# Designs tried in a protein design run: designed miniproteins, single chains, continued (4). Part 49

Each design is a single chain, and the fold is of that chain. pLDDT is the mean over its residues in the fold that is shown.

## One batch from the design tools (miniprotein)

Design m13683
Fold by ESMFold2-Fast:
Structure m13683 (fold): chain A 101 residues (1-101)
Amino acid sequence: MEELKKKVLELFKKKSTEEIISAIQNYLKEKGETTHPPVVSFAEGLIDRLKAGEDPAKAFEEIYKQFEDWLKNSDYPEEVKEKMKKDLEDFLKYLIEELSK
């Protein structure tokens, strides 16, 4: 996960806000219905922050920390937490693939 996070941060510093928003919107269109709701909320929240004019790398780091802290303190079973982590990992991989083109 740390490697994926670092790669996303690197790409978010290099790509335009419009390209980043487009990649996130494509993920939600393609995979949103099969993604756990908290991970969908992460993606939607990131779009909202980017549309508000926040720096993409900073917005990503802050929402990622918020998600980690929330997940750690949540009452979900560990199996569900691992599935949410998997969905987040798949989201980060999708962003890396789309933004590396």
Scores: mean pLDDT 85

Design m13684
Fold by ESMFold2-Fast:
Structure m13684 (fold): chain A 66 residues (1-66)
Amino acid sequence: LEDVINKIKELISSGKIKPGERLSVKELAEMLGVSPSTVSKALKILEKEKVVEYDEKTKKYVVVEQ
């Protein structure tokens, strides 16, 4: 789980995922080689850290500008 959180943070800091970009749990799971449930847990932790926020309109997590 912690390695998945760190990889998502790296994708954001490297610019591969940009602020305002919508995150697909399924696509991230395939890219990172983990289960969708693991990605979902990582995104919930990142939401508490204010790195991403849940967008109710699109029902996806969105990267917050830091």
Scores: mean pLDDT 75

Design m13685
Fold by ESMFold2-Fast:
Structure m13685 (fold): chain A 86 residues (1-86)
Amino acid sequence: MSLAEALAQALAELPAVEAEARRLIAEGRAAEVAAGLRAARASIEAAVAALEAAGKLTPETRATADAVLARLDALIAEAEAALAAA
């Protein structure tokens, strides 16, 4: 599986991931959600940076990565807001 394929699959799976993350946050597991999503975000950023350094980052892969990262950032913010409110 290429990074482009992995990112496309991640984007397709995001609605289910978002629903599960929000369920876990509602159950008081926001710290676990925030930690998991930050680890996933760091892995995606590292992979994108490696492709960019190699001159292999296509506009399509960049756009898909940006879309995934933006949605992960929103979920991390939701989890961190829940932790701050507790």
Scores: mean pLDDT 84

Design m13686
Fold by ESMFold2-Fast:
Structure m13686 (fold): chain A 56 residues (1-56)
Amino acid sequence: MEKIAKISADNLYMLTKRKLLAQGLTEEEAEKKAEEVSKDLLDQILNGEDVDVPSV
């Protein structure tokens, strides 16, 4: 189900954004980084693999 991949990526996005904000990043920086991380997760799920999502 493609929707599961989207939901997982959205959850990772929000978790990553919250962590980065807590670490002192600006909201825009945290948002960009979280978006990259969630997009990487989406790509991995669509390719049928589970891998660590890079947050750098």
Scores: mean pLDDT 70

Design m13687
Fold by ESMFold2-Fast:
Order: structure tokens, then C-alpha cells, then sequence
Structure m13687 (fold): chain A 99 residues (1-99)
């Protein structure tokens, strides 16, 4: 059904966004330190809670919760990627000044 295809698509996107957000957040934490790590840990906890609730819910309620998990993961990916790009550009400029 369209609903099953939509739910499967949202789940695949949430899984991809989660993995990308974890990767970006981990790389950001390596550059900027503990605050980024705490944000990553908080993101992972909230995401896992939403997905667990979705998996335990009816198909309709589950789709809404997966939608929330998707939006949250996408937002966090965008935040971490932006901060990571800014941190990398700063580090590259510092390295160029040392050459």
C-alpha cells in the first residue's frame, strides 16, 4: 500500500540521517570537544526513544512517530554538518597560516 511504502521510505531516510548525523557529530566532537559529544549522546537517546515508540505503536501512530524521528534526525544532521564545515574551515585556515 501507499502507507506501507511511505512508512518504509521514512524509516530508510531516518536510518540514513541518523547514521550521517552520528558521523558528523562524532567528527565535530573530535574537533570541538565534549559539548558536541553530549549533544550527540542526547540526540541518539531521543532518536532511539522515538523509534522504539514507533515500532511499538499502531501503523498510523508509528508513521507519525517515525515522521518526528525523521524531522529530528534531519535537523540534527543539518546542525552538525554546518558546525563541522565551519570547524574544518577554521582548522584549515590555521594550518595554512603555519605553512
Amino acid sequence: SVAEQTAAGIRALTDEYREQAEKAGTELAKITGEDAKRELDAFTQRYDDLVAQADASSPIDGAELYGQAYAFARRKLEEFQKRLEEAKKRKEKELEELE
Scores: mean pLDDT 79

Design m13688
Fold by ESMFold2-Fast:
Structure m13688 (fold): chain A 70 residues (1-70)
Amino acid sequence: SEAEKKAKERKKELEEKAKEYENTDPEMAKLYRAQVRTIEVALKEKATKDLLELLEEIEEYKEKVKEKKE
């Protein structure tokens, strides 16, 4: 499905970003890995509804990181 395709592309992009940030910003790398893990679970189960729920969790993660930035 289209949602699965987008999730796969996003997962790969986030994996690359996690690697890039491992040495320069470990906190960002950790967030990217968490996002990858979330998407990976949804894709393995072919759970379109679960994918949407997990994507919401990712957005909450992003907002918390931005709010924490003083």
Scores: mean pLDDT 73

Design m13689
Fold by ESMFold2-Fast:
Structure m13689 (fold): chain A 62 residues (1-62)
Amino acid sequence: FSQAEKDAALRKVAAAIREQGLAPGLDLSSLAANQKLFDAAGLDAAEQEAAREALVAARAGR
């Protein structure tokens, strides 16, 4: 996935977190595990995969 696709997917996840009233300081690995949150964010299968790759890369420190 391109960086733009990963960034777009993460922005949708961030918006869904705020909509659900969750704390802003969530663990990134927990976000990757939250399938229901990805669905609530309106991510399709490709966007969910892009979000997971972005979260794994962020956790690894690039």
Scores: mean pLDDT 67

Design m13690
Fold by ESMFold2-Fast:
Structure m13690 (fold): chain A 72 residues (1-72)
Amino acid sequence: MSKEKAIEFLKKAIEALKAGDRDKAVQYLHEALRYADSPEVKALLLEAIEAVSRGDYDRAIELVNKAIELLK
């Protein structure tokens, strides 16, 4: 259940990043963190939030996709 919710929010974060919506992307990444139990996944999401803060949306999308693969 929690992993499925994390994946849902991470997919929404990717949509927001592709749309250039920084505020929604950060919101969805923080929501995903609430459902992520793995320290590795949490580290990837924190790095993704930092990438968004730098305007590096391509890097953020890569990190989010890696987190989704680890949650499957």
Scores: mean pLDDT 85

Design m13691
Fold by ESMFold2-Fast:
Order: sequence, then C-alpha cells, then structure tokens
Structure m13691 (fold): chain A 91 residues (1-91)
Amino acid sequence: SLESLLQKLIDAIDKLLADENVTKLQIQMLMGSLLLALSVAARLYPGNEAIERALELVAEADEALKDASLEEAKKILAELRERLREILEEL
C-alpha cells in the first residue's frame, strides 16, 4: 500500500538520522533510493497526489543536498522526514 511505502521511506530516514557516524555520501545514496522508489510508484499509480507530492519533496531535498555540508544535509533529511510524515497522516 502507499501507506506502507511511505512508512518504509520514513523508517529508512530515521535509521540514518540515528547513526552518529552517518556520512553525506550515505545520505545522498538514500536520496537516490527514495527517488527511485517514488518514481516507480508514480508510474504504477499515475495521478496519485500523495505520491506526486512525496516525489516533489524528495527531489527538492536531493537538489538542496548538492552543495550542503553534512550538518546541513542532516537538517534537510530531518525536514524531509517531517513532511513525508504529514503526507502519511493525511492518508
């Protein structure tokens, strides 16, 4: 289900944010995985507003990460997590 998908994405973010030794590369790799998962979901369920909104949020976060420090990247990831949770709560 879409709810299950969004929960898995949030859980993956929470796991990285809990890791005191997380690197910017690991955050960038996670963003690539989130983009791929949501892009596949968008193709399977065209016009689903929750998937489209989640994909836009992840794409915006991915773009913001390009020139970010590790500390800035963690803040971007935390904000993305909160925004994805808001989408999940509206389902």
Scores: mean pLDDT 88

Design m13692
Fold by ESMFold2-Fast:
Structure m13692 (fold): chain A 81 residues (1-81)
Amino acid sequence: MEYLKEAIEDLQKAIEALKAGDRPLALRYLSVALENLRRMPKSEKVEKAIKLVEQAIDAVENGDYDRAIKLVEEAIKILKE
């Protein structure tokens, strides 16, 4: 499904942006990934990934990029099965 592939790609790009210290770029990729995940059919896997990405956004807003990266990596893992 197109939305799943795009969400995973955007989450991976968000990790790269966070590692580079690019907060605005990271938040943009996380927001686009969230929008794509919300357009997918509701499933426990997708709902867990959405919550992890929302928590990652909160971590970025609080300046905790290491926590944000770990949360995004967990979301990608869940989405890949």
Scores: mean pLDDT 87

Design m13693
Fold by ESMFold2-Fast:
Structure m13693 (fold): chain A 64 residues (1-64)
Amino acid sequence: SEVEEYEALAAKYEAKAAELQALLDSEAWKDLSPEEQARIKQRIADAEAMAKLAREKARELRES
């Protein structure tokens, strides 16, 4: 179902955000350039936004 597809998509983006967030807490983080750090932070924000949208879409489909 579309609900299951959006829930799976949300879980995928949540996992991606968590993986990138772990990099922020790693020793490797301090060795990255400011540009690379900014890119990773943006990727986290994008992944979290996509997860939220997918969760919202799944909710809409459940309510319809």
Scores: mean pLDDT 86

Design m13694
Fold by ESMFold2-Fast:
Structure m13694 (fold): chain A 63 residues (1-63)
Amino acid sequence: MEELKKKAEEKALEVAQSVDPRAEVEIEGDEISVSVPAPANEEELRRQLEALEEAKKVAEETL
């Protein structure tokens, strides 16, 4: 089961890092967390939010 969490984490990280290279992904139990640095402007924030949603979706599909 930890192998599936590891794969989900790696896939989510790749998706998040395609938008922001500093993004990090962590999976604890059933919860998926994605972290990105503070956005410099509103457009960057919007892009980061979309990356976070996509990363979570990929992780959930892998689990």
Scores: mean pLDDT 72

Design m13695
Fold by ESMFold2-Fast:
Structure m13695 (fold): chain A 76 residues (1-76)
Amino acid sequence: MKKINILKVEEKDGLLIAKYRNPKGELGEAYLAASKKPDLSKKYLVLTDDGREVIAEKGDEPSDVEAKVLTLLKEL
């Protein structure tokens, strides 16, 4: 069961950003890999109500980061 609401997904500078509201009503952002290769100097974060995070690592492809983030969001 999803415990967060995805409010919108937007593309900014080749990066997909999911804006969401957690079960406490707090707004957050999840960074997803997009059609362009992500800037590996940036952190790709999903903050969940239980404090879990996903970080893009050197050598991750955009699809790897997106899969990590989407898996985390689906398991909430």
Scores: mean pLDDT 54

Design m13696
Fold by ESMFold2-Fast:
Structure m13696 (fold): chain A 71 residues (1-71)
Amino acid sequence: SLREAWREAVERVAEQWLRHPPVVPGPVTLEHPDGSTEEFDLDRWGPEEVRRWRELMLEVVDRSEPRLPEP
């Protein structure tokens, strides 16, 4: 499923970032299911930030709905 594929992608990205710091420019915006947003500055992330990002992304994947998201 797409959810399983995203979960696997999150795990692989987190492992890669733990080995090599991310080099993507600028902040990344994450939208929560309730419509709120958070910004992450990947240029300054350490291992703890990567682990927190992984946990948040897995939660977002688990809460995603295929068509009509519930508030």
Scores: mean pLDDT 65

Design m13697
Fold by ESMFold2-Fast:
Structure m13697 (fold): chain A 52 residues (1-52)
Amino acid sequence: SMEIEKVQEQLDEVGAQTKAAIAAGDRESARRLMLEEAGLTMELMGLFIKEK
């Protein structure tokens, strides 16, 4: 579905940002981004169980 596609795109974006933060040694940003990534993953799972 379109919603699953959008959340996957957001996960890709956040994943790239997390990688950049880790490379920069920015622990605070990396932590926040990892939490955001976890939230998006949970949202994706929710959409998956709701989607037929």
Scores: mean pLDDT 82

Design m13698
Fold by ESMFold2-Fast:
Structure m13698 (fold): chain A 81 residues (1-81)
Amino acid sequence: SVLEELARKYGVSVETVEKWREDVEREARANYERVAEEIARERLTLGEEERAIAERLIELYRRLGVEEAVRLLEEAVKLVE
């Protein structure tokens, strides 16, 4: 599994890697919530088209935030000798 590969790469337990993954996922979620709050506040003054764009941006941030966090972990693994 990916977690087992990461544990071997870093020379730590699988539980340690699982905690790192959970921390990264928690940070990504917190960032998503912050952006959603900002856009929700602005939506009170936005027209219909602007609201649709704001909702799309929230979706993209949620997706890219999680994907970016995973990508950073994968790149870190590749850099560990």
Scores: mean pLDDT 58

Design m13699
Fold by ESMFold2-Fast:
Structure m13699 (fold): chain A 80 residues (1-80)
Amino acid sequence: MLYSFTPPLLAIIRRYAEGDVFSREEIIEILRLLFERGEIVRLPDGTLEIRDPALRAFFGKSRMTLEEFNAALNAGIIPV
């Protein structure tokens, strides 16, 4: 199955990947890059810290649980 993103999230993703349509594996790779670059940091309490300003604007907050993160991402992902 292939996926796209809502326009605000797609604008952020385009800083890390080329194109408008992605496989599940490509989305996982983009998320891996965000963690490796320190744009998103997992804290010892299990919460995530969002350090990238555009991602903070998209999520509306700088700290969240993994469950909140997955819910917000899924709301921005469109099956094609």
Scores: mean pLDDT 81

Design m13700
Fold by ESMFold2-Fast:
Structure m13700 (fold): chain A 63 residues (1-63)
Amino acid sequence: SPEVEEARKRAENAKTIEEIAQIVLDAISRGNREAARAVMEAALEKGYSPEEIDRAGARLWAS
């Protein structure tokens, strides 16, 4: 879907893990699990671990 492709491109162009975590949270808040998955896959390809993304997401949620 266009939303999934847009989220993937945003993740591929993200410069920080916090930006990636924000994109994941945005997808989850919209109920779009496929977009969240696509962002996670792009982040893993960039060398981020699921644990690093989870930590960044927790920090953003606490703020």
Scores: mean pLDDT 81

Design m13701
Fold by ESMFold2-Fast:
Structure m13701 (fold): chain A 103 residues (1-103)
Amino acid sequence: MLSKANPELVEKLVKATKEVIDALNAGDDEKALKALKELEELVKEAKTPEDKIAAAVSVAMALMAYGIAKAQGVEVSEEVRKALDELAELASKADKEALEELK
């Protein structure tokens, strides 16, 4: 699956996801929100089923990082929480669409 994804998009997804993880661990809401917006735009730019799956995986990694940061007592703003929820919804839709196209 990922072997057919656009390499440039995958590189951007990895960078944006790392920025989200780093910002959440630092408790930097402004950087987290910026990185989440970049990740959201990359999810919207995904055209092929493989690109959509790569985007969904990147979002799942960001959500896992949020869970870890919360468990460690890092306080995250309501805006960042809402952005994460919206991103999860968008990624879920992209993943379902990709799986339907591959059937």
Scores: mean pLDDT 80

Design m13702
Fold by ESMFold2-Fast:
Parts: structure tokens; sequence; C-alpha cells
Structure m13702 (fold): chain A 67 residues (1-67)
């Protein structure tokens, strides 16, 4: 659940090239799976600003944070 939400939100935020939006949306997705996922999504968005890379990192972060 968190992984899917984090991935979708991460893509949209990073597509905008905005790490603040990416952090907020990544946090929302990661909130269901854990703070680790939210932190991972924020870092991906801040450093890459790339929708593809952001989507992948957000989904992976949310998945791992849920465990």
Amino acid sequence: SGARGGGIMGEEGFKAGNPVLGAQWGYDGGKESGGRAAYSGFLGGAYTKNPIAGFVMGALGAEEGGK
C-alpha cells in the first residue's frame, strides 16, 4: 500500500522538479510504511530531480520502510 502510494507521488513530485513537493508526497506514501521510506523518497527527489529515478526510489523506499 505505502509502496504504491510512494511511487506514484514520488513520480509526480519529481516530475515537477521540486524536492519540497517530492518530500511531502513521499512522506504521505511513506507514512503508511514508515519514516525510512519517506526519508529515502526525499533524498531521491532532492538529488535527482528526475521523474523516472524519483518514481523508482520512492517505490523502493516505501516498500522497504513498510518492513
Scores: mean pLDDT 55

Design m13703
Fold by ESMFold2-Fast:
Structure m13703 (fold): chain A 69 residues (1-69)
Amino acid sequence: MELTEEELERLTEEVLKRVPEAKQWPREELRKLVAAVAEALKALGIPEEVLYENTVKVAVTIIEYDLKG
């Protein structure tokens, strides 16, 4: 259910690649967001083959919404 440290790091890097402005956030907060999104999507039955891409997309959307104020 919980992402491995390596998976969490990889997904956090992908989020930062898509939204560089997220560097303004503490890295630990980004990791918590990514982990929470992945757990929520997994609980909803999203298949593992699309889980990573959907986790990144949802996390990016949340960050962009926060950055807009």
Scores: mean pLDDT 78

Design m13704
Fold by ESMFold2-Fast:
Structure m13704 (fold): chain A 96 residues (1-96)
Amino acid sequence: KKKEEGLKLISAVYLKVKIEMDLTPDDKVKEAGDNIIAILEKELPRLKEISPEVAKIFEDTIKKVRDAVKAGKSKYEILRIVQEGFLKAVEVLEKE
């Protein structure tokens, strides 16, 4: 039950992030990055209730996205960072 709820939530969050990136022009990556951080931060309280380990992965992902935006990385690199965090979160939930 907790695993299924976590997987559904993470999948929904990832879809929102992917849509944001797909709709973002290459010159608006900073704005998209800020929006992605806001999406991830909004879900942190619910993720902490589901799994503190998954919430920590999301916090680490937020930091990496913030650093990538400051470094002028492409939207594809930012999406890859989010994908890596998402996969780690799925691995944690699967261990249950």
Scores: mean pLDDT 81

Design m13705
Fold by ESMFold2-Fast:
Structure m13705 (fold): chain A 70 residues (1-70)
Amino acid sequence: SAMSEASRAAGETARQEGVDDQGMLLMTQGFDVGLKKGTAKDLADALKDAAKKSGDPGVEKAAEAGEKAA
């Protein structure tokens, strides 16, 4: 459930911040990596990596929301 809450918070925040399709794709890759590692902390770390790669402040806020929800 912690991983589900982190995923929802990150996804909702990305939508609210208007992250584009490319930013969403990078976040999806971060979700895939984080979920395979199996902890909410790994998911948050993967999303932070996606935020660095995108350079989009919206992705950074989404990663922070996911970490806070975990």
Scores: mean pLDDT 76

Design m13706
Fold by ESMFold2-Fast:
Structure m13706 (fold): chain A 81 residues (1-81)
Amino acid sequence: SSLEEEIRRLEEEIRRLLGLAVRALQAGDTASARAYLAQAERKLEELRRLGEEHPDPELREKVLRGVAAARAYLDALRAQL
């Protein structure tokens, strides 16, 4: 469905942004790392909203669990700044 495609796209964008943040941190580019993490946080908030609105309870639980895991990872990366 369109909603499932949007969720998948957001998940891919979040993964990409977190990967960019890791590379920026490894390069000592804290400004870029902060920017990528801020973008990822905004996308995680969008994904959480879409997940909560999903009519399939199994997909809803899976998406929200993924959001929690990604948020924990983002917080761990931010702690390195």
Scores: mean pLDDT 89

Design m13707
Fold by ESMFold2-Fast:
Structure m13707 (fold): chain A 85 residues (1-85)
Amino acid sequence: RLLSADEAQQLFLSIFDRDGSGVITGDELEAALQRVHGMPAPANEAERNALIARFDKNGDGVLTFDELMAGLLRLEREQRAAALA
């Protein structure tokens, strides 16, 4: 399921606390989404890239906190629009 902005911040802090790097890799984001929200694992690189691309605006394969929050706010808006249908 898609994350709220608050859940995104908690998720980012959880990942950050784990390795202390200050950034999130796509693998860390994927694993955390699967663990927290039971999202199905991407079956291939294209699906993984599509998931990451929603958060990684510049395509560098690494997410900052700002990029994660911006991506999740976009997903929340999309989900809210769909839920109101």
Scores: mean pLDDT 60

Design m13708
Fold by ESMFold2-Fast:
Structure m13708 (fold): chain A 93 residues (1-93)
Amino acid sequence: MMYAVALVVRVPAGAGAKLGEGIMKALRETGADLSGVAEGDRLVLVVTAETREKAEKAAELVEKAVRDAGGEVLGRYEAETPDEALRKGREAA
């Protein structure tokens, strides 16, 4: 079963490289996939993995990467599909 977590985050200007490094490490460690869309000054990041446990671990690592980059996590939304997670994240952004 595939599981998805959407994170609504705000990241300071110029932090993209540091955030990207942290995200890539999270994906490598968990085997998760990530997609993202911009919603004004916010990003909706959707983490997808084969199991809930992997998706939750990847989401936690991405949240840490956001905080390490000087950003903040505004919301977290779980779903059984990436499209549903994206919808929830965009509605909250």
Scores: mean pLDDT 81

Design m13709
Fold by ESMFold2-Fast:
Structure m13709 (fold): chain A 92 residues (1-92)
Amino acid sequence: SGVARGVAFSRLALEAAEAIRAGDLERAEALIEEILAALGEATEEERERLRAWLRELARWPEERLELVREILRLAEAGREEEALALAEQLEA
């Protein structure tokens, strides 16, 4: 389903952002390559956009990252309605 694919992408993105935050560049690069492989063929411009977005995510306040972790936990557990309700709070 589209939801399962989105959850998998979001999980890798969160892990990459957390690796950037921790200064673990090797782990961050490996996760970025995994994301790009899942998206298919990526141009250098698409790679730069992904890196910029992940760096921005890595700079989010801890409270906002805690919400992202909880959203992913709920989605991975199949609790889609609760995950969506928290995602709306994140975007508001």
Scores: mean pLDDT 78

Design m13710
Fold by ESMFold2-Fast:
Structure m13710 (fold): chain A 76 residues (1-76)
Amino acid sequence: MKLEPLSKEERFKNIEKVLDYLLKKGYITEAEKKQLLEFFKENDMTIGELFDYLKNVKKIPSKVINEAAAELLKEK
């Protein structure tokens, strides 16, 4: 119910890309990446909820979150 254009697998690949970017930049650890990926799979969370978590709970700077979001878009 509720038609969504992204498959569940594609959504989780996008979440993993954001987490990989943050890991490469040193804002999260490998353990945190694994825990967050499992948490989002278990709770069926969106990328928007991931960004809210990273900003409000992990206190990651908005600039870095915007850079991670750009990795998903890959406009060029």
Scores: mean pLDDT 73

Design m13711
Fold by ESMFold2-Fast:
Structure m13711 (fold): chain A 110 residues (1-110)
Amino acid sequence: MAEELAEKIYRLAKEGKIDEAVNLVKQAIDEGHLEAVQLAIRKLEEAGLWEAVDKISKLVAEHLKRKYTAEEALFLAKYLNERIYASNVDIDVPDAENAEEAIKLIEKAL
């Protein structure tokens, strides 16, 4: 099931339907399918679809920052650090802002 959802997200982004992929990711996050979202992002990274990777990673970060547990804060920090590294060619203010929020969540969990 996670693989099927990840494949659908990947296909939409690959076809240039990034907004549709983003909407499907929002649904997946709401349903608790974070593993499927992580798998989709790996597929997108392998394909070099960095715009989709960036947008989806920001959505995961926004979801996780609403829950202040140490485990979720660590996941968020690890995830955002990987994405900032991957989008090194065009690091915008939102990427830096998301990293700052990850740090803030860790501080709140401690």
Scores: mean pLDDT 65

Design m13712
Fold by ESMFold2-Fast:
Structure m13712 (fold): chain A 84 residues (1-84)
Amino acid sequence: GPTAVVRFPVVGNTTVEATVLLKDWKPDDKLVVESRVEGATRPVKLTVTVSDIDKDGYVKVKVEAEMEPGEQPAVVTVTLKAVK
């Protein structure tokens, strides 16, 4: 199925790269990914939630990065579309 490789910003200059399957997504679908960052005591937990899908196939996702227990997660929104 169509995929995109996307860079998810977390904190500061740290980003994680993930391959996201864009086919058959629907609103409120979730993907949970754990990434190990050099120097971090624990893996960073990323929750990717589909917030919107437009008629042209663009998928808007909300990415929540949880760095430490009890801390407010960093939240960013990105828009993805498969090409080809």
Scores: mean pLDDT 62

Design m13713
Fold by ESMFold2-Fast:
Structure m13713 (fold): chain A 64 residues (1-64)
Amino acid sequence: LEETMERLVRAADALMKYLSPEDREKVKKEIDEAREAGTLEAVRRAVNIISEATKKIVEKFKKS
């Protein structure tokens, strides 16, 4: 779980500069919540939010 959280934090940090302020705040809160809860359910929620953020970034580049 700790290893997974480290990877999620690294991935989120890499994406932060491409996210809107609102999406950045949402991702950070979900990561913090998952870290505090330490449950697979919370980690899955954080993963899903990061995946959605990544999808938005990819779609933005596809339009270019």
Scores: mean pLDDT 73

Design m13714
Fold by ESMFold2-Fast:
Parts: C-alpha cells; structure tokens; sequence
Structure m13714 (fold): chain A 89 residues (1-89)
C-alpha cells in the first residue's frame, strides 16, 4: 500500500490537492483518509473502495487549512502515511 500526492505545496484558498492510495496486488477494501490540519484542529475526509487505486481530490481548501496529509488502510496494511502538502497564503 502506497499513498502519493500530485502536489507538495499549494497556494491560496482555492488550491487543488489530489491524493492517490495504491494497494498491492490481492489487497481488498482500500480506505483513504485525508487530514486537513488547521492551527487549532484536524478535520477528516474519508473515501473507500473494494479494490484498486483510490483517488481523492480536494478543491477550494478553507483559508484556515495549513497543510493536508493522507493516510490509507487496506485488508493487508492497517495504516500507511502519505506525504504532507503545505498550504501557503
């Protein structure tokens, strides 16, 4: 199981960030959890699929978001952390 991002850094509240979770062959049920990190809290978005690569695209990030990070789980691996994407003003 791998978690990748198309971006390392984005600018402005209308930024777009795409995360992809790619499971190994034979893995079942992939869950991708995106963490939106603000100064005061962490918010979560979740997407699941029965098999294969899963992609989540975030558009129009709230102005209070400082970074976003994804983690993924599958039937064979419970937690894999992806890269952090910085959100700049």
Amino acid sequence: LTVSSAQSEVRGADSTVTFTATPPAGAQKVTLVVQLLTKDETRYLTKSADSGPITMTLTNLPADVLSVRATAASSTELSVQGPEVKVLP
Scores: mean pLDDT 73

Design m13715
Fold by ESMFold2-Fast:
Structure m13715 (fold): chain A 64 residues (1-64)
Amino acid sequence: GLRAAAAELARLLGISQATAERLLRRALSKGISPETLLRVARNLLAMGYSGEEVLAELERVLAL
């Protein structure tokens, strides 16, 4: 569920559960599934971006 996806995103990026839940709700409002957002976050981390850099990029994209 959304809470489990938020816990995984929070763990991956080193952010709070509340911040992860807000990102996932924003993504869902734009038609982006939790699985897609988690995949994007994992891919950016695998490319060498920090959790803070990934968070900033996701917030930027989801604000559009």
Scores: mean pLDDT 87

Design m13716
Fold by ESMFold2-Fast:
Structure m13716 (fold): chain A 90 residues (1-90)
Amino acid sequence: SLVKWLEAKREQMKTSSAEAGIALVREVGGKVHMYATALISQSKDPSKMEKEMEKIQELLYEIVERLRKGDFEGALKTFDEVIELVKKME
């Protein structure tokens, strides 16, 4: 499950440095992009799936910016929003 994998990455982020956390978010972005591409190609409503993916990408960008600013609590809360959106896509 992508959700279970994301939950594990969120836990890993709690003990990571800012640099390691940013690298982790980039890994998450790559994997989510691959899954979204597959889901869009198989979706009954590709335009809806594309909009959900755009929102996820915006949130992933926000996590990186929060980590750069040392806002780890905000980064983790934004990660929770990503997990909730991915749950709606599954």
Scores: mean pLDDT 82

Design m13717
Fold by ESMFold2-Fast:
Structure m13717 (fold): chain A 66 residues (1-66)
Amino acid sequence: MSEELREQGLRHIEKMEEALRKGDVETALEHARKAAEAAIGLFKLGDVEGATEIIERIGELIGTGM
């Protein structure tokens, strides 16, 4: 369950990175939102480590990709 949610979140981060490279801010924000939803789900399941990984990667992309 939590592992599948981690994979889903990381997949959205990957799509966010791709959208940022294309200058597609609208698509990047949509995938960032989905990744954040996955992180919230992980926190609710007690997977603090997985949630933190997703949040850190979102922050990294915002800081370096824009």
Scores: mean pLDDT 80

Design m13718
Fold by ESMFold2-Fast:
Structure m13718 (fold): chain A 64 residues (1-64)
Amino acid sequence: VELSELQKKIIDLILEDPSLTGAEIAEKLGVSQSTVVKELKELAKKLGLENASEALFKIYLESK
């Protein structure tokens, strides 16, 4: 799966601290919360998942 630079940064943050909210991720990356939501939806699509929650859950499971 080919990920954008921003999507890779989001994954890295979630793997380091899975308790981070979308707002906290946005603040750490210097982007808007809507940008994080958009990137998570696109990431879910690239991973063959139907929504952002599934993408986050998959990343969490793979980090364990």
Scores: mean pLDDT 72

